# Designs tried in a protein design run: designed miniproteins, single chains, continued (2). Part 58

Each design is a single chain, and the fold is of that chain. pLDDT is the mean over its residues in the fold that is shown.

## One batch from the design tools (miniprotein)

Design m6007
Fold by ESMFold2-Fast:
Structure m6007 (fold): chain A 94 residues (1-94)
Amino acid sequence: SVEEKIDLLQRIFLEESNRFLKVGEDAGLGDLSPEDAEVYQEGLRFENSMIGLLERNPEASLLEVIEEQLSKAKNPKVKELLERIKKKAEEELS
């Protein structure tokens, strides 16, 4: 269902953001460097775009929606975060 896809996306986003952005400094999300805070904020914008796409097209594949948004990412760190989210979603859906 759409709710299950959104719940899965939100859980994966939170888990992968925590893992990826903590790697350099052992910091919580509230204690991020300015650069990593911008990566997190851009990531949140992509998450919100994916949620909106799923709400407008309930039949859309979660993986297709993630791939579409990943193709639009230009910041290398944001792209890496979205690639981690895609990989985790592929693992959870297989």
Scores: mean pLDDT 81

Design m6008
Fold by ESMFold2-Fast:
Structure m6008 (fold): chain A 84 residues (1-84)
Amino acid sequence: GLEEALEHLERAIRALREGDVERALEHLERAIEALRESGIPDAEGLVAALEAARRALEEGDVETALRLLEAARDRVRAILAEAA
C-alpha cells in the first residue's frame, strides 16, 4: 500500500545518501510496485517520477535522483496526511 511505498522511498533516499546505489535501486523498484498496487489516483504520476529517478541513477546523476525521490516522498506523505 501507500505506507509501504513511503517506507521504500525513505530507504532509497537513505541508501543514496550513504553511497549505496544498488540498495537505492532495490528500494526504488519496491516503491514503484507499492505505488502501482496502492490504487491512488496519482499513482502513475508518482511512478513516472520514480522511473525518471532510476534513469538519473543509470546516468550517474545522484543529485537529480535524490531530488526526485525526496519530492515523491513528500507527495506520498501529503496524501497519507490527507487520509488521516
Scores: mean pLDDT 86

Design m6009
Fold by ESMFold2-Fast:
Parts: sequence; C-alpha cells; structure tokens
Structure m6009 (fold): chain A 70 residues (1-70)
Amino acid sequence: SHSRETILVISELTMAAMLLFVQGRREGADLVLAAAQRVAADPSPENIARARAAMAAAMAGDLAAARELV
C-alpha cells in the first residue's frame, strides 16, 4: 500500500489533470496523468518532486518543461 503522502500526491495530480481536461487542455492533462502513474509505480521522493514540477509546468501552459519532467 502507498503511504499517506503518496496517496495525497496522486490525488493532487489527478485533480489537476481533471481540471486541465475540463478546460480542454488535453496534452497538459495527459502529461499530469503520466506523472501520477509514475508516482504510483515508484513513489520515490525524486519522482514525487518531478511529478509536482510537471503539474506546475502543465498548469502554467509550459508543455515543453512538463514533457521533460514526465
């Protein structure tokens, strides 16, 4: 089972992806979902930090930065 911190991070990423999807920002949503899947597979501090950075980049519309972080 994942830690509470890992569950919280995956929840945050999933909510951000849903928000982007509803806004029609599909590439951003897909990148954030990919980041969430990586955290679920390997909940290392490095993957969590990268996933949060990818989420921030995608939400800001910086898809180039988000792609490098996923």
Scores: mean pLDDT 86

Design m6010
Fold by ESMFold2-Fast:
Structure m6010 (fold): chain A 62 residues (1-62)
Amino acid sequence: SAALEKAVEEAKAKGREYGAKGDFEAAINTGLRIGDALGLSPAEQNEVALAALAAAKAAAAE
Protein backbone atom coordinates (compact mmCIF):
# COMPACT_ATOMS: atom_id res chain seq x y z
CA SER A 1 0.00 0.00 0.00
CA ALA A 2 1.03 3.64 -0.41
CA ALA A 3 0.95 4.08 3.38
CA LEU A 4 3.28 1.09 3.90
CA GLU A 5 5.69 2.35 1.21
CA LYS A 6 5.77 5.83 2.80
CA ALA A 7 6.26 4.35 6.30
CA VAL A 8 9.18 2.16 5.11
CA GLU A 9 10.95 5.11 3.43
CA GLU A 10 10.55 7.35 6.51
CA ALA A 11 11.61 4.51 8.85
CA LYS A 12 14.76 3.86 6.76
CA ALA A 13 15.74 7.55 6.95
CA LYS A 14 15.27 7.62 10.74
CA GLY A 15 16.92 4.19 11.09
CA ARG A 16 20.04 5.51 9.35
CA GLU A 17 20.23 8.43 11.83
CA TYR A 18 19.92 6.12 14.86
CA GLY A 19 22.32 3.56 13.34
CA ALA A 20 25.02 6.24 13.03
CA LYS A 21 24.64 6.66 16.83
CA GLY A 22 24.57 2.88 17.49
CA ASP A 23 20.99 3.09 18.83
CA PHE A 24 19.28 0.07 17.27
CA GLU A 25 16.50 -0.03 19.88
CA ALA A 26 15.49 3.55 18.98
CA ALA A 27 15.47 2.55 15.28
CA ILE A 28 13.09 -0.37 15.97
CA ASN A 29 10.81 1.71 18.22
CA THR A 30 10.68 4.56 15.67
CA GLY A 31 9.67 2.12 12.90
CA LEU A 32 6.88 0.68 15.07
CA ARG A 33 5.69 4.20 15.96
CA ILE A 34 5.62 5.35 12.31
CA GLY A 35 3.59 2.27 11.33
CA ASP A 36 1.17 2.74 14.24
CA ALA A 37 0.69 6.45 13.46
CA LEU A 38 -0.26 5.57 9.85
CA GLY A 39 -2.79 2.95 11.03
CA LEU A 40 -0.87 -0.02 9.63
CA SER A 41 -1.57 -3.60 10.76
CA PRO A 42 0.71 -5.19 13.42
CA ALA A 43 2.38 -7.27 10.68
CA GLU A 44 3.05 -4.15 8.58
CA GLN A 45 4.29 -2.27 11.69
CA ASN A 46 6.80 -5.10 12.22
CA GLU A 47 7.87 -4.84 8.54
CA VAL A 48 8.48 -1.08 9.01
CA ALA A 49 10.45 -1.73 12.24
CA LEU A 50 12.62 -4.35 10.48
CA ALA A 51 13.28 -1.90 7.61
CA ALA A 52 14.40 0.74 10.17
CA LEU A 53 16.66 -1.82 11.91
CA ALA A 54 18.22 -2.96 8.60
CA ALA A 55 18.95 0.67 7.64
CA ALA A 56 20.41 1.31 11.13
CA LYS A 57 22.73 -1.72 10.89
CA ALA A 58 23.91 -0.64 7.42
CA ALA A 59 24.63 2.91 8.68
CA ALA A 60 26.50 1.58 11.76
CA ALA A 61 28.70 -0.60 9.50
CA GLU A 62 29.86 2.46 7.49
Scores: mean pLDDT 85

Design m6011
Fold by ESMFold2-Fast:
Structure m6011 (fold): chain A 73 residues (1-73)
Amino acid sequence: DDITQQIQQLVQQARDDPDPQRRMDYLYQAFQLAMQHTSDSNRQRTIRGFIGVARDLGLPQSQIDQFRRRAQQ
């Protein structure tokens, strides 16, 4: 699906970008796109998945906490 490809591309851009702010922005864009195409029953799974990606990318705990707060709002 085009949406799945866009999400994967944004996550890859987050992985490849050395700038922490741009990395976060790409990850958040991928998250927003995923959330628009996720069923209500899968919402928490999607949030948890992206928190896992943020940890794998080595984002600081403060940025992971900010992401979690924004994701749950």
Scores: mean pLDDT 79

Design m6012
Fold by ESMFold2-Fast:
Formats: sequence, structure tokens, C-alpha cells
Structure m6012 (fold): chain A 99 residues (1-99)
Amino acid sequence: SMLDELREAIRNGDVEKARELLKKLLDSGQLTPEQIVSLLEEAIRNGRLEVAKAILETIVEKKHPNAKEILDRAIEMARLYGNEELAKYFEELKKKVEE
């Protein structure tokens, strides 16, 4: 499935492929907020930081209705995995959603 292809792109650190597949899945309404959070956790846990950034940038760019909730969960996960710089990046990204 496209979701399995997206998971593989995330695991491999293929930023551009992950962004392309994510956009297609979002446009077709095939991703739940919980699935997006799961994909983010996998990226963060595996140190795929540029992929994690690309996922959230895409969510914000597409004006996803759950963008704020997803960003709040991503900030929490980044801190849980000890990456304060990533958490700060996500906080800056969240400011664009709260405008």
C-alpha cells in the first residue's frame, strides 16, 4: 500500500519520497491524525530528523485540520526522545499554525 511505501521511505530517510507519498495520502484522505503521529514517532525514534521535519512542514503547508494537535504530540515526542533542538523547531513551526 502507499502507507507501507511511506513507512519504508521514512525508515530509509528518503525525505523527498516521504514528502511526495505523504502529500498523496493526505490529498486522498487516507491518513488519520493517529497514523500521522505514529509515522512521526517512528521517524523521531529512529533519528530520521529531516524526515520528521518534512512530515510536519507538509502538515502545516497543507493546512491540516489537526495540525496543532499533531505538532503538540510531536513536541512531546521530541522531548521524550531527548531532542530539545527538534522540539524547538516544532514549536517555531506551531507558531505558523496559531496565527
Scores: mean pLDDT 87

Design m6013
Fold by ESMFold2-Fast:
Structure m6013 (fold): chain A 86 residues (1-86)
Amino acid sequence: SEAARRAVIEEVVAFVEKLLSKYVDPETAKKIAERVRSLLEAGKVDEAFDYLRKELEKHVDKFTAEVIATLAAMQYALARREAEAA
């Protein structure tokens, strides 16, 4: 359902914003999280996490950016699987 898809996106966006708050200022974290939301809402899943990795490379080292993007992609996969468990 659209409600389930929206719930998955909201969970992932909240996870990203909270995780980013450890590495960047709150305004930057919110801006990055909102761009990830927009890409996920457009169905551009791979683009969303590639954007997250590349944007984070401006603020943290490449290894940390890759780890954060991987954690966000895993959270999306888990949230999506839980939403399909009915």
Scores: mean pLDDT 86

Design m6014
Fold by ESMFold2-Fast:
Structure m6014 (fold): chain A 110 residues (1-110)
Amino acid sequence: EEKLKKAEELIKKSNEALMQFRVDEAERLTDEAAKLLEEVDPNHPDLLAIKAFRYVKEGKYDEAIELAEKALSIDPNHPGALTVLALAYRKKGEFEKADELFKKALEISK
């Protein structure tokens, strides 16, 4: 599906922008990808991970955990969902859980 492929391409470009410290561009690309994914698949693990990260930014850590776990129920090795889940647990002071999730995300990315 064309919209799904475009969303995946935008997420890839967003990750590339982050590697170059272009945070504003990365956020814009991620927001554009999220809009496309909402039209195609509201339960797409990439979309759920993006929404979970938005909840972390808003300080809504329990909502972030719920969405990240939902993404992981669909794709257990989703690096974005694992990273967001780790960030949410870290913000709640659950440092041990956060560290284990970050390590898992890094191993999958190798």
Scores: mean pLDDT 81

Design m6015
Fold by ESMFold2-Fast:
Structure m6015 (fold): chain A 104 residues (1-104)
Amino acid sequence: AEEERRQRAIELAEGLIKDLEELKKVFPKSTQKLVDEAIEHARKALEKLRAGERPVDEIDKLYEILPQIALEGLILESLGVDKNVFKKLQDAYDKLVELRELVA
């Protein structure tokens, strides 16, 4: 049970990093810095999970940063840049919510 929970949290953190790296490719350079900050916090969260630690601070930072990325995604979609930006953002948020619940 505990090992399954830990493995699920690791899987979610890895998936979140992948989603953020895919999002970075679509965003302009100004927003890429913000996405890079989110990727860094997600990677630190993954390292803590692998060490058996609770990545509370890193998850809190992701909850602060992802809404800012979502606002930029809304602007890009309104300009017709990429129809999949919101889907990828939703997938990232869903992973972050589940990860938060597993860490609590």
Scores: mean pLDDT 83

Design m6016
Fold by ESMFold2-Fast:
Structure m6016 (fold): chain A 91 residues (1-91)
Amino acid sequence: MEIEEDVTPEKVQEALDKLSEELQNALRELIKAYQDGDKEKFDEALKKLREIATPEDANALYVLAKAFEKLGHEEVAKALRDIAKEINPEL
């Protein structure tokens, strides 16, 4: 049975809508670098995400990390979880 905390498309959209336009752009750069296999650009996008993200973004980033994990994109999921936990250790 799917748990109530399952990542639905609606929860993913709500998480994205809570992120600033700059943070959404950094996330798009991260995903593109991942798809292209460009490790240097992936690391640059991660650094940018860490610089932009605030503690208020932690829950949204965590929800997105769970979405990527469910889709089998473990590298992206781990990176977003690590950032979320760094900006809010109480997650």
Scores: mean pLDDT 77

Design m6017
Fold by ESMFold2-Fast:
Structure m6017 (fold): chain A 62 residues (1-62)
Amino acid sequence: AEKSAKAAAEAAKAGDRAAGAAGAYQHFLNGTGESSKKGYEAAKAAAEGAPAEEVARLADEA
């Protein structure tokens, strides 16, 4: 239970970082090229509430 509470706090932190991913989506809409495809995938995962580790993994591939 306490460990789940810590996970929820980490999810809130990931949500704050997902707000920054909205900027990457804007770059995708501006047609910035190949990097925008991976950036869009990371932003989409963040918008779907994926864990911070998964979002970071996708962003690292961008």
Scores: mean pLDDT 62

Design m6018
Fold by ESMFold2-Fast:
Structure m6018 (fold): chain A 65 residues (1-65)
Amino acid sequence: SAADKRKLEATRRAFVELADEMGKAIEEAIANKLSHEELLKRLQEIGDSVLARLKAELARIEAEA
């Protein structure tokens, strides 16, 4: 359905944002600006934030369908 396509497009956008933000955090760690423990915590926080936003957008798309 059109709604299913929009949900998949939203998921793709969320994955791109996740990869970009996590990549930046890894670059900071390579530059010795973050410890390994701080990096793992940052990656988890990024993941949680992006997934929460995606879930909200998916719920909105479903409500509009």
Scores: mean pLDDT 86

Design m6019
Fold by ESMFold2-Fast:
Structure m6019 (fold): chain A 66 residues (1-66)
Amino acid sequence: MSEEEAEERLKRMIAQLQALPADQRPLAVRLLQREYGLSEAEARAILDGRASEATLEKMLAALLAK
């Protein structure tokens, strides 16, 4: 996929994950760890809307590799 397409998918996915109820957040953390190779701290930062630029780049690279 293109970088622009991957960025759009990433933004939608993050928005959906951030909208999850609190009881589903542990599942979202596990998903982010398995699919994108994030640490638990990085996955939690994504859900809290405080992800670093490096974490977002890591996720984008993983999407582009698929």
Scores: mean pLDDT 79

Design m6020
Fold by ESMFold2-Fast:
Structure m6020 (fold): chain A 73 residues (1-73)
Amino acid sequence: MLTPEQLLRIARALLELGKIEYENGDYETAKYYFELAVKYARRALELNPTPEAQRVLDEAEKFLKEVKEKIEK
């Protein structure tokens, strides 16, 4: 199974991919990446609650909310 550190690295990578797609106006792909980033960050936080894991989760949830508002207007 993935370690908390691996989960957090994946979450950060997914968050950055989501931001790129969001900037390109591909909100559906951005949403997909942000949803995955939330899942991985949440799991990392559950296994090892750190301020960094919480920040990644908070950022991913913020961007997920923003992209949903773009899609679901």
Scores: mean pLDDT 85

Design m6021
Fold by ESMFold2-Fast:
Structure m6021 (fold): chain A 58 residues (1-58)
Amino acid sequence: RLSTEQIKARLKEVLDEAIELGILTKEEAEAILKIEDPVDLARKTLEIGFRIAEKLAS
């Protein structure tokens, strides 16, 4: 079980990786972390996760 704050802390790690891979800017990542709606946050998290997986695929 994770609180919203714990989920956002883990999400920050994913967003940092997305920034390193050139998928997001730092500004875009900060905007995502400010999303208060859990459904919108989850949707963005999945989108970014898929983009990271695509970049890491060989």
Scores: mean pLDDT 75

Design m6022
Fold by ESMFold2-Fast:
Structure m6022 (fold): chain A 105 residues (1-105)
Amino acid sequence: MATPLPPPEEGEATLVISVRGDTVTILLADADGNVIGQATVPADDFEAIRQAIEELVKKAKEELGAKKIRVYVTGSGPAADRAMEAAKEAAEKYGLEVEVIREDS
């Protein structure tokens, strides 16, 4: 399913995290809505989730010059909770403002 990404503001990047069954898909989009990075990791591998999110948040900071990252987390359960925490930790590490929006779908 294609999730429509809202248009980010200048200096803002969007990270979409989808938890579906045994899989977590993470997408990084620029201000124009272009996907510039993605990762797919097992939902039970919390270290892989953390590493994938950290790398994409780093990419948003270094390649896009982002000052803020908007994080959409779709799904529920421990993998979604881990993804939210990893996104907040990575944003703090790279000096980004973070907004986390949880979509229960």
Scores: mean pLDDT 79

Design m6023
Fold by ESMFold2-Fast:
Structure m6023 (fold): chain A 58 residues (1-58)
Amino acid sequence: SISEKLIKEVLEKSEGKSYSESLNILQEMVEKAQRFLSREEVLKIASEVSSQLQEKYD
């Protein structure tokens, strides 16, 4: 699905970045995705990416 592709893209772009930089990448993706995806889909992407980033930096 497009949501899965966007999650992978954000995580790939966050490789080697700080937590703050990774959150900025996520925010830019969310802003773009809001134009094409439902609120529910955008929230699922943001939640999944945030969860994986939190695990990585814990």
Scores: mean pLDDT 79

Design m6024
Fold by ESMFold2-Fast:
Structure m6024 (fold): chain A 57 residues (1-57)
Amino acid sequence: SMDEKLKQLLLDHLAQKIADPDPIMQDIHDAFIHMLAWIMKLTEEELKELEEQVRKA
């Protein structure tokens, strides 16, 4: 579904942001993360849970 595809894209940007030491690239990924979270109507808590999942993977 579209929501599953958007969630995967969000997870990919979270993973890239966490792995990338470049602050410019981190800002780019952060912009996409927040845009996708807004589109998907995720709360700050839900976004934090997804970030924690990515950090543990």
Scores: mean pLDDT 83

Design m6025
Fold by ESMFold2-Fast:
Structure m6025 (fold): chain A 76 residues (1-76)
Amino acid sequence: ANYSLNVTKPGVHSSDIMDKVQEIADNLGLNDVQFSSINNSQVQVNLPNVDDATVKKFEEALEAEGFKVGTPVKIV
């Protein structure tokens, strides 16, 4: 399934959020991660073709790095 997550970190610009999120995704073996900037400090992350367990691991890895992660939304 495809999932969308909103990710933010106080005082961090969206471009720096994207760079760190990409690093975390790479460390988890996630491919084809897509980003959309919502504003200067918030990013929407799209994860294609992942299961619920993979999304949970990704969310936990982001939270461990101090990111605030919204509830993952399952798309199609």
Scores: mean pLDDT 80

Design m6026
Fold by ESMFold2-Fast:
Order: C-alpha cells, then sequence, then structure tokens
Structure m6026 (fold): chain A 93 residues (1-93)
C-alpha cells in the first residue's frame, strides 16, 4: 500500500512536470513572436537574458511579464525534478 501511494505521487509529479514543460515551450514561442512583431531580429543563440535586457531597456511590460513567467516556471520545474528524484529513491529502497 505504501509503494502504491509513492507510485501515485510520482505519477502526479510527472504529470505536473509534463504540463510545465509544455507551458515553458509556449512561453518561449510567445517571447519570440512578440520580438518578431516589434521588428526585433532573433539571431541564433538569442538568450532569455537578452530578452530581459530588451524588455527593461524598452519598458516593454508584456515582454518582461513573459520572461518573468518563464523564469518562474523554470524554478517550479527544478523543485518538481528534486521531488521526482526523492520519490524514485524512496520507491527503490
Amino acid sequence: SQLKELQEKLAEVRAQIARLVGEQIKLLLDIKDLLKQKGIEVPAGFTLEEARRIAEETGDKELLALVDRFEAVAKELDALSAQEQALIAQIRA
């Protein structure tokens, strides 16, 4: 029964990771689309740090909000990945 509870928790964490990965991809596409709409070229190797700099320098609140949300999702994914690893370790014990 304890093993089943850990497996159910692991499935829930993995579902949350999949959802947040999808949100992160969508946010990256939205950032690129917004930059393109504003006539800003997105060169190969463009970074989220450069997107933040552009948002801060131009006062673009919409772009800043998208970058902030991407960074928040990345932090949530880091926390969930740690939780996933802890659950895997408990199941293997």
Scores: mean pLDDT 86

Design m6027
Fold by ESMFold2-Fast:
Structure m6027 (fold): chain A 98 residues (1-98)
Amino acid sequence: MARVRVAVGADGRVYAIVFDEETGDSLVASPAAAPLSDKEVTVTAEGRGRSRKTGKALRVEAHVENLSGPGDVAEAEAKVTETDSDRNIVTVKLTVKK
């Protein structure tokens, strides 16, 4: 299963990391980051739609951890968008609300 971790850093930025829970492998080259806004921040992270190791379809869950910095994040939602199904590319959009 792919998991998305969303955290607000002490620098006031929102970070999203996509990783495969079964392998521990990162599904993106680097964490996606965006500044925290007064209402909504969308952070996009890309990964594979299938596990490279198991070949199974990846399920994405949003987990909001370590809420710190300016403003508490009230809600986080993750949507999995297939960018290229032939290449098993998954674009994850996270909406983080205060």
Scores: mean pLDDT 52

Design m6028
Fold by ESMFold2-Fast:
Structure m6028 (fold): chain A 75 residues (1-75)
Amino acid sequence: LKELLEKMKAKEEERVAADPNDEEAKAAVKLLEATLAGDVEKVREIMYEYASKYVSEEEAKEIAEQGAEAVKAAL
């Protein structure tokens, strides 16, 4: 899992290097960095901020919490 996440991060970093204004690629890098660091709270924050742009506040909180718990369980 960690090796796969590191490869995904490297790929997203390449995308940011090619287009420094790609906010989605920047968000993906931050999420992968937090996941690799085992920073569950940071993962929750990033997922909530991104999800809240597309779904209700309550649903975004649920998605962020479930994602954070999945990361915590995988570490």
Scores: mean pLDDT 76

Design m6029
Fold by ESMFold2-Fast:
Parts: C-alpha cells; structure tokens; sequence
Structure m6029 (fold): chain A 57 residues (1-57)
C-alpha cells in the first residue's frame, strides 16, 4: 500500500497520534512503538499496512 503524506497524517490523527510539538516522524515513531513495529520514523510498507488495518477497522 502507498499513502500520500496527507493520508498518513489523516490516519495518524484518526488513531490519536497527533499533537504539538511532535513532528510527523515522531508521530510515526509513536505509532510504531504502540503497535510493536520497527521504530524508524518512516512510513514504509509495513507501517502503512498497519495504518490501513487500524484506521479502517
């Protein structure tokens, strides 16, 4: 799966991974820590697949 940057941000917000002062990379890391993915701050295929599954039910 391939999401645009805007779509990644939208899905992170839907799951509660938004906030000041975190950068997008730090929000991705928070998501990766929460769901026990590799914590690299990069929205790669594994992270995007998890975002799709969790944000869409």
Amino acid sequence: VVFSKAEIVRRLRALGFDGNPETLGERIRAFQRRYHLNVDGIAGPETQAALQRLSEG
Scores: mean pLDDT 75

Design m6030
Fold by ESMFold2-Fast:
Structure m6030 (fold): chain A 131 residues (1-131)
Amino acid sequence: MLSPEEEIDRLNEELLNAKTLKEFYEAAQRALDVILSVEDPEERLRLTKRFLEALKEVAKKRNFHPDILATAADIVVRVMEAFPELIDEILKLAQEVFDELRKEAKNINDLFHIEVMRLLVERKAEELKAA
């Protein structure tokens, strides 16, 4: 059986090599399942960071496609919902990824799609912390 780190590395390769949005979504959901299965908070954060770095590369490779950005935001939200104790740390990792994507945006439409997903993640983090 693969370790969680080896499984995330394999799934990150599948994310980067996905030919369709369906293949991307399937690999992303399986990566989420791996992160959710890990008990150690330090390991969860490391796996989440590795996964978000792969999502960042996919977003750049697919010209900031709205469905890729929406999937990234949805997964970040699901990790925060599953691990309320890690909301601030996960939010910080997501913000770092969105800031890097903003620096590489080539036009106003790319910036708009990135910013909308960043704001959705930040708003959801506030809602989860208020609950």
Scores: mean pLDDT 84

Design m6031
Fold by ESMFold2-Fast:
Structure m6031 (fold): chain A 70 residues (1-70)
Amino acid sequence: DEEETLKRAEAAMEALEKLESDEELSKKGAEVIAGIASSLSPEQVRKLKEKAKSPAAKKGFEEALKEVEK
């Protein structure tokens, strides 16, 4: 469900913003975000990337965007 996927992506982004000082958690968070967001449309991934404040969250959405834009 796209709506549930969006909620999961937003929740992961918010959680990662609180933990961005931890390099290992940031890397894992980016991977989780990339996995969740890869099932969204390119437009939705771009919107989430623009809203993301942490570098790790932006990286996760960028990886998802590479997959959905193929």
Scores: mean pLDDT 74

Design m6032
Fold by ESMFold2-Fast:
Structure m6032 (fold): chain A 107 residues (1-107)
Amino acid sequence: EKKEVIEKKAKEAKERYPEAYEKYNKEHGEPFAIAIVELLEAAEKLGLSEEEIEEAIRVAEERAEKVSLDPEVRAKVIEEGERAYREGRLATALGLGAAMAAKALEE
């Protein structure tokens, strides 16, 4: 079920951000590498600085180990991310989103 989605996203990620995909796939695996590439695409559209992008990736790495697909945990992380976005903390919002996206692909 997830295999076809992962293969498609991995191909797209390799085409858009090959260096980032290779680095994060080696360090954290393919689901996380895909999530980081999607984070980088979102950061470019939002006009984030290099420092904000580095912070977003750091948040994603730290939170990826702590998030789960349990409905209550997922709802709480989504609420935290939406609150961060509303408060202008875009790096935190993107990092939390990437952590959850990576976890969802690990099914």
Scores: mean pLDDT 82

Design m6033
Fold by ESMFold2-Fast:
Structure m6033 (fold): chain A 71 residues (1-71)
Amino acid sequence: SVREAMTEAAKAAIEDPEVAEELAPLIAEVVLDPKNEEARKKLEEIIEKYKVPATRYTAAMLRAIGTQVDA
C-alpha cells in the first residue's frame, strides 16, 4: 500500500530502528492526512522524546511525500 511504502521510505531516513518504528508511521499518517490532530501531536511528542534532529525529521518527511507522489 502507499502508506506502507511511505512508512518504509521515512524509516530509511531514521538511523535508530526503535525511533524509526515509532516515528515513521506517524510521518506517513500526517502526510496522508495533514488534518489528523492526534497524529501530529504524537509525532511532535516522539520528536521531542527522542530529540530527533530537524534535518532527520525533514528528510523522513520528504521521503514519505516523494513516495506518495510516485504512487
Scores: mean pLDDT 79

Design m6034
Fold by ESMFold2-Fast:
Structure m6034 (fold): chain A 74 residues (1-74)
Amino acid sequence: MDALRQQAEDLEQQGLELARQRKYKEAAEQFFKAGQLYESLGDYSKAMSSYASALLLDPSNKEAEEKLNELLSK
C-alpha cells in the first residue's frame, strides 16, 4: 500500500516539475498515472485532483475527462 502511494506522490512531483518546464503534455501524463494509482488505492479525492490536473494541462485527454466524470457521479 505505502509503495503505491509513494509512487503516486512521486508522479505528482514529476508532473509539477514538468509543468514548471512548460512540458504540459508530459506533465499531464504523470498526473494521469498518479490518478490511476490513487483510484486503485480507493483514494478518490486524490484521484479526482490528479485527473483534474491532467485534464487542465492536456484538455485533449479524453480518458482523464471520462475518469473525472465517473468519480464526480459517485
Scores: mean pLDDT 84

Design m6035
Fold by ESMFold2-Fast:
Structure m6035 (fold): chain A 66 residues (1-66)
Amino acid sequence: SLEDAEIVLKIVKEKGLSMEAVKELSEKTGWSLQLSGRMLGATDLALREDPNASPEQVLEVIKKML
């Protein structure tokens, strides 16, 4: 959902790719730790390509991984 995309984007910007970030994302979205790690990694990569990536752009990344 767009809400999940906003959560991933916020966590990547605040905490990067740490295990703490993975756990927080898992707790907030209900995703597994493995899926949360992959979502954070994909979102981090998207932000490296476009530092101003919107939640809508992140949602398209999420849809392809679910």
Scores: mean pLDDT 81

Design m6036
Fold by ESMFold2-Fast:
Structure m6036 (fold): chain A 61 residues (1-61)
Amino acid sequence: SSECDNLLKEGKLASEAKDYCAAAEYFKQAGECFKAKGELVKALVAFGEAERIRKEFNCPA
């Protein structure tokens, strides 16, 4: 959906700005958005990106 895709876009923009922990939060929100819409594959990919960034950059849980 457009709202979930906008959250992915915000995550990508935050990552490009080197705001990695904000990017992780946007990807988590995108994953929750896709999960609510039943788009489980997209949700898994978004959650995976969020978790990868959180671990790489030691972001708050």
Scores: mean pLDDT 85

Design m6037
Fold by ESMFold2-Fast:
Order: sequence, then C-alpha cells, then structure tokens
Structure m6037 (fold): chain A 75 residues (1-75)
Amino acid sequence: KKEEELKKRLELALEQARFYGLDVTPFEKAYKENPEKLEEIVRAAEKSVFIAILFGDEEGLELAQKYLDDEIAKL
C-alpha cells in the first residue's frame, strides 16, 4: 500500500515536472531500473517540482534540473 501510494505520488510529480518543462527521462529510467529506490526518487522529483515553482519558470527550471541530475547520480 505504501509502495502504491509512492508510485501515484511519483506519477503526479513527473506530470507536474513535465508541465514546468523539466526533463523527467532520467527519473523514469531510475524508477524502471531501481524500483526499490522509489521513496528516494519520489522525494527528489517532488522537491525538483517545488524548486521550479518557487523560483519561476526560467531560473527555477535550471535549478530544478540541476537538482534532479545530482540526485539521480547519487542512486
């Protein structure tokens, strides 16, 4: 049940990220290859969306994409 909720949260976060113009391909790949890292991937995706919202489109996208890249590299 917790895993199912995390998957729904990930899907929502990826949809939001795409709406703001973030490249979510690395997260989709990480989720497929490391499903047991789902909690970490969800938190990274949600925080990236939050950063994009906070700083506005252009500047926020750059910061959010950098954060995504760093978190994926940590996996």
Scores: mean pLDDT 75

Design m6038
Fold by ESMFold2-Fast:
Structure m6038 (fold): chain A 60 residues (1-60)
Amino acid sequence: SASTSAAETAAQMALARVRAGDIEGARQAVDLAESLSPGASEKVQELVREARETVERAAA
């Protein structure tokens, strides 16, 4: 679905932004990914969870 693709893209963007040191952008991307994830595939929901954990660790 479009929501699944959007959530996956946002989660991948969050992970890339953490690697780039853009913590504020990463948080925005993971917030968006979480808002889109409730109807997404199980694989994408797992990716969003991983992205959230990564952003939280980087922001601490």
Scores: mean pLDDT 83

Design m6039
Fold by ESMFold2-Fast:
Structure m6039 (fold): chain A 95 residues (1-95)
Amino acid sequence: AYKPLTVEEAEKLVDLAIEEIKKGNEIRALFYFNQAVKAYIDAGKYDLAIEALERFAEALGYKTPRILDLIAEFYEKAGDKEKAEQYRKEAENLR
């Protein structure tokens, strides 16, 4: 049986992802980060998923269209359509 990650375990994975970025291991960082974001979504914690995406983008020093699209989708799921549209426009400007 698949055991879902807890919110606390997801927070630790975000911290690990940020540390891997600092080491230059972006692929490993993305792996940890994707697991953390999935755990937040599974728990219905869209605000925490958004904060994790913003922290990850800041640690990378840049935002990709894909990261911006994900932030927009999570804002929409959280009910913030204005911010969702803002991030979608930012993603389109980088394409």
Scores: mean pLDDT 77

Design m6040
Fold by ESMFold2-Fast:
Structure m6040 (fold): chain A 92 residues (1-92)
Amino acid sequence: DVDELIAELKARFPELSENAIKLLLRLAGFDVALTPEEAKKALQDLRSAPDDVIREALAFANERALARGVPYRITRLRITDDGVVEIEGELL
């Protein structure tokens, strides 16, 4: 259940907002709906978060996505100062 994953990630990574967690889950292959306003806030929150926290939260989301049969893994996520999202991933 996506709501349980959001709650677990919030407990494990209190530095991340709910919108940031939702965006990470969406990138990891979960069916998570975000409004344009929520997506904008999520990008701002991720840009402000420590890189290590983002990396660990993304790794957690990827492991959960793999268990559900998502055929790819996101290996890197960075948000630049001008708001460009840089994503690297691999096929499984």
Scores: mean pLDDT 78

Design m6041
Fold by ESMFold2-Fast:
Structure m6041 (fold): chain A 92 residues (1-92)
Amino acid sequence: SLIEEALEVMERILELAKKHAPEITPEIEALIEEFRALPESDLAGKVGLLKRVALIAASQKENLSPEAQKELEELLKEASRIIAELEEKAKE
């Protein structure tokens, strides 16, 4: 499921935040819970929340080690792919 892939990416971003930027952890956790609570039919709302998680994570990139930056870059790439696929599905 594309929704399950989105949740997996957000949870992996949350784990990076716990290690490298614990101050943003509560905000990301709240956004993930909001994503879970939205109806599956609210694809636009889910896309908006995923975009916000990605934006918050990207803002912390320079505070990460080179290894963590590479992991974040791959997660942001996956988030972008999922966003594009969800937006196409929402056009139906």
Scores: mean pLDDT 85

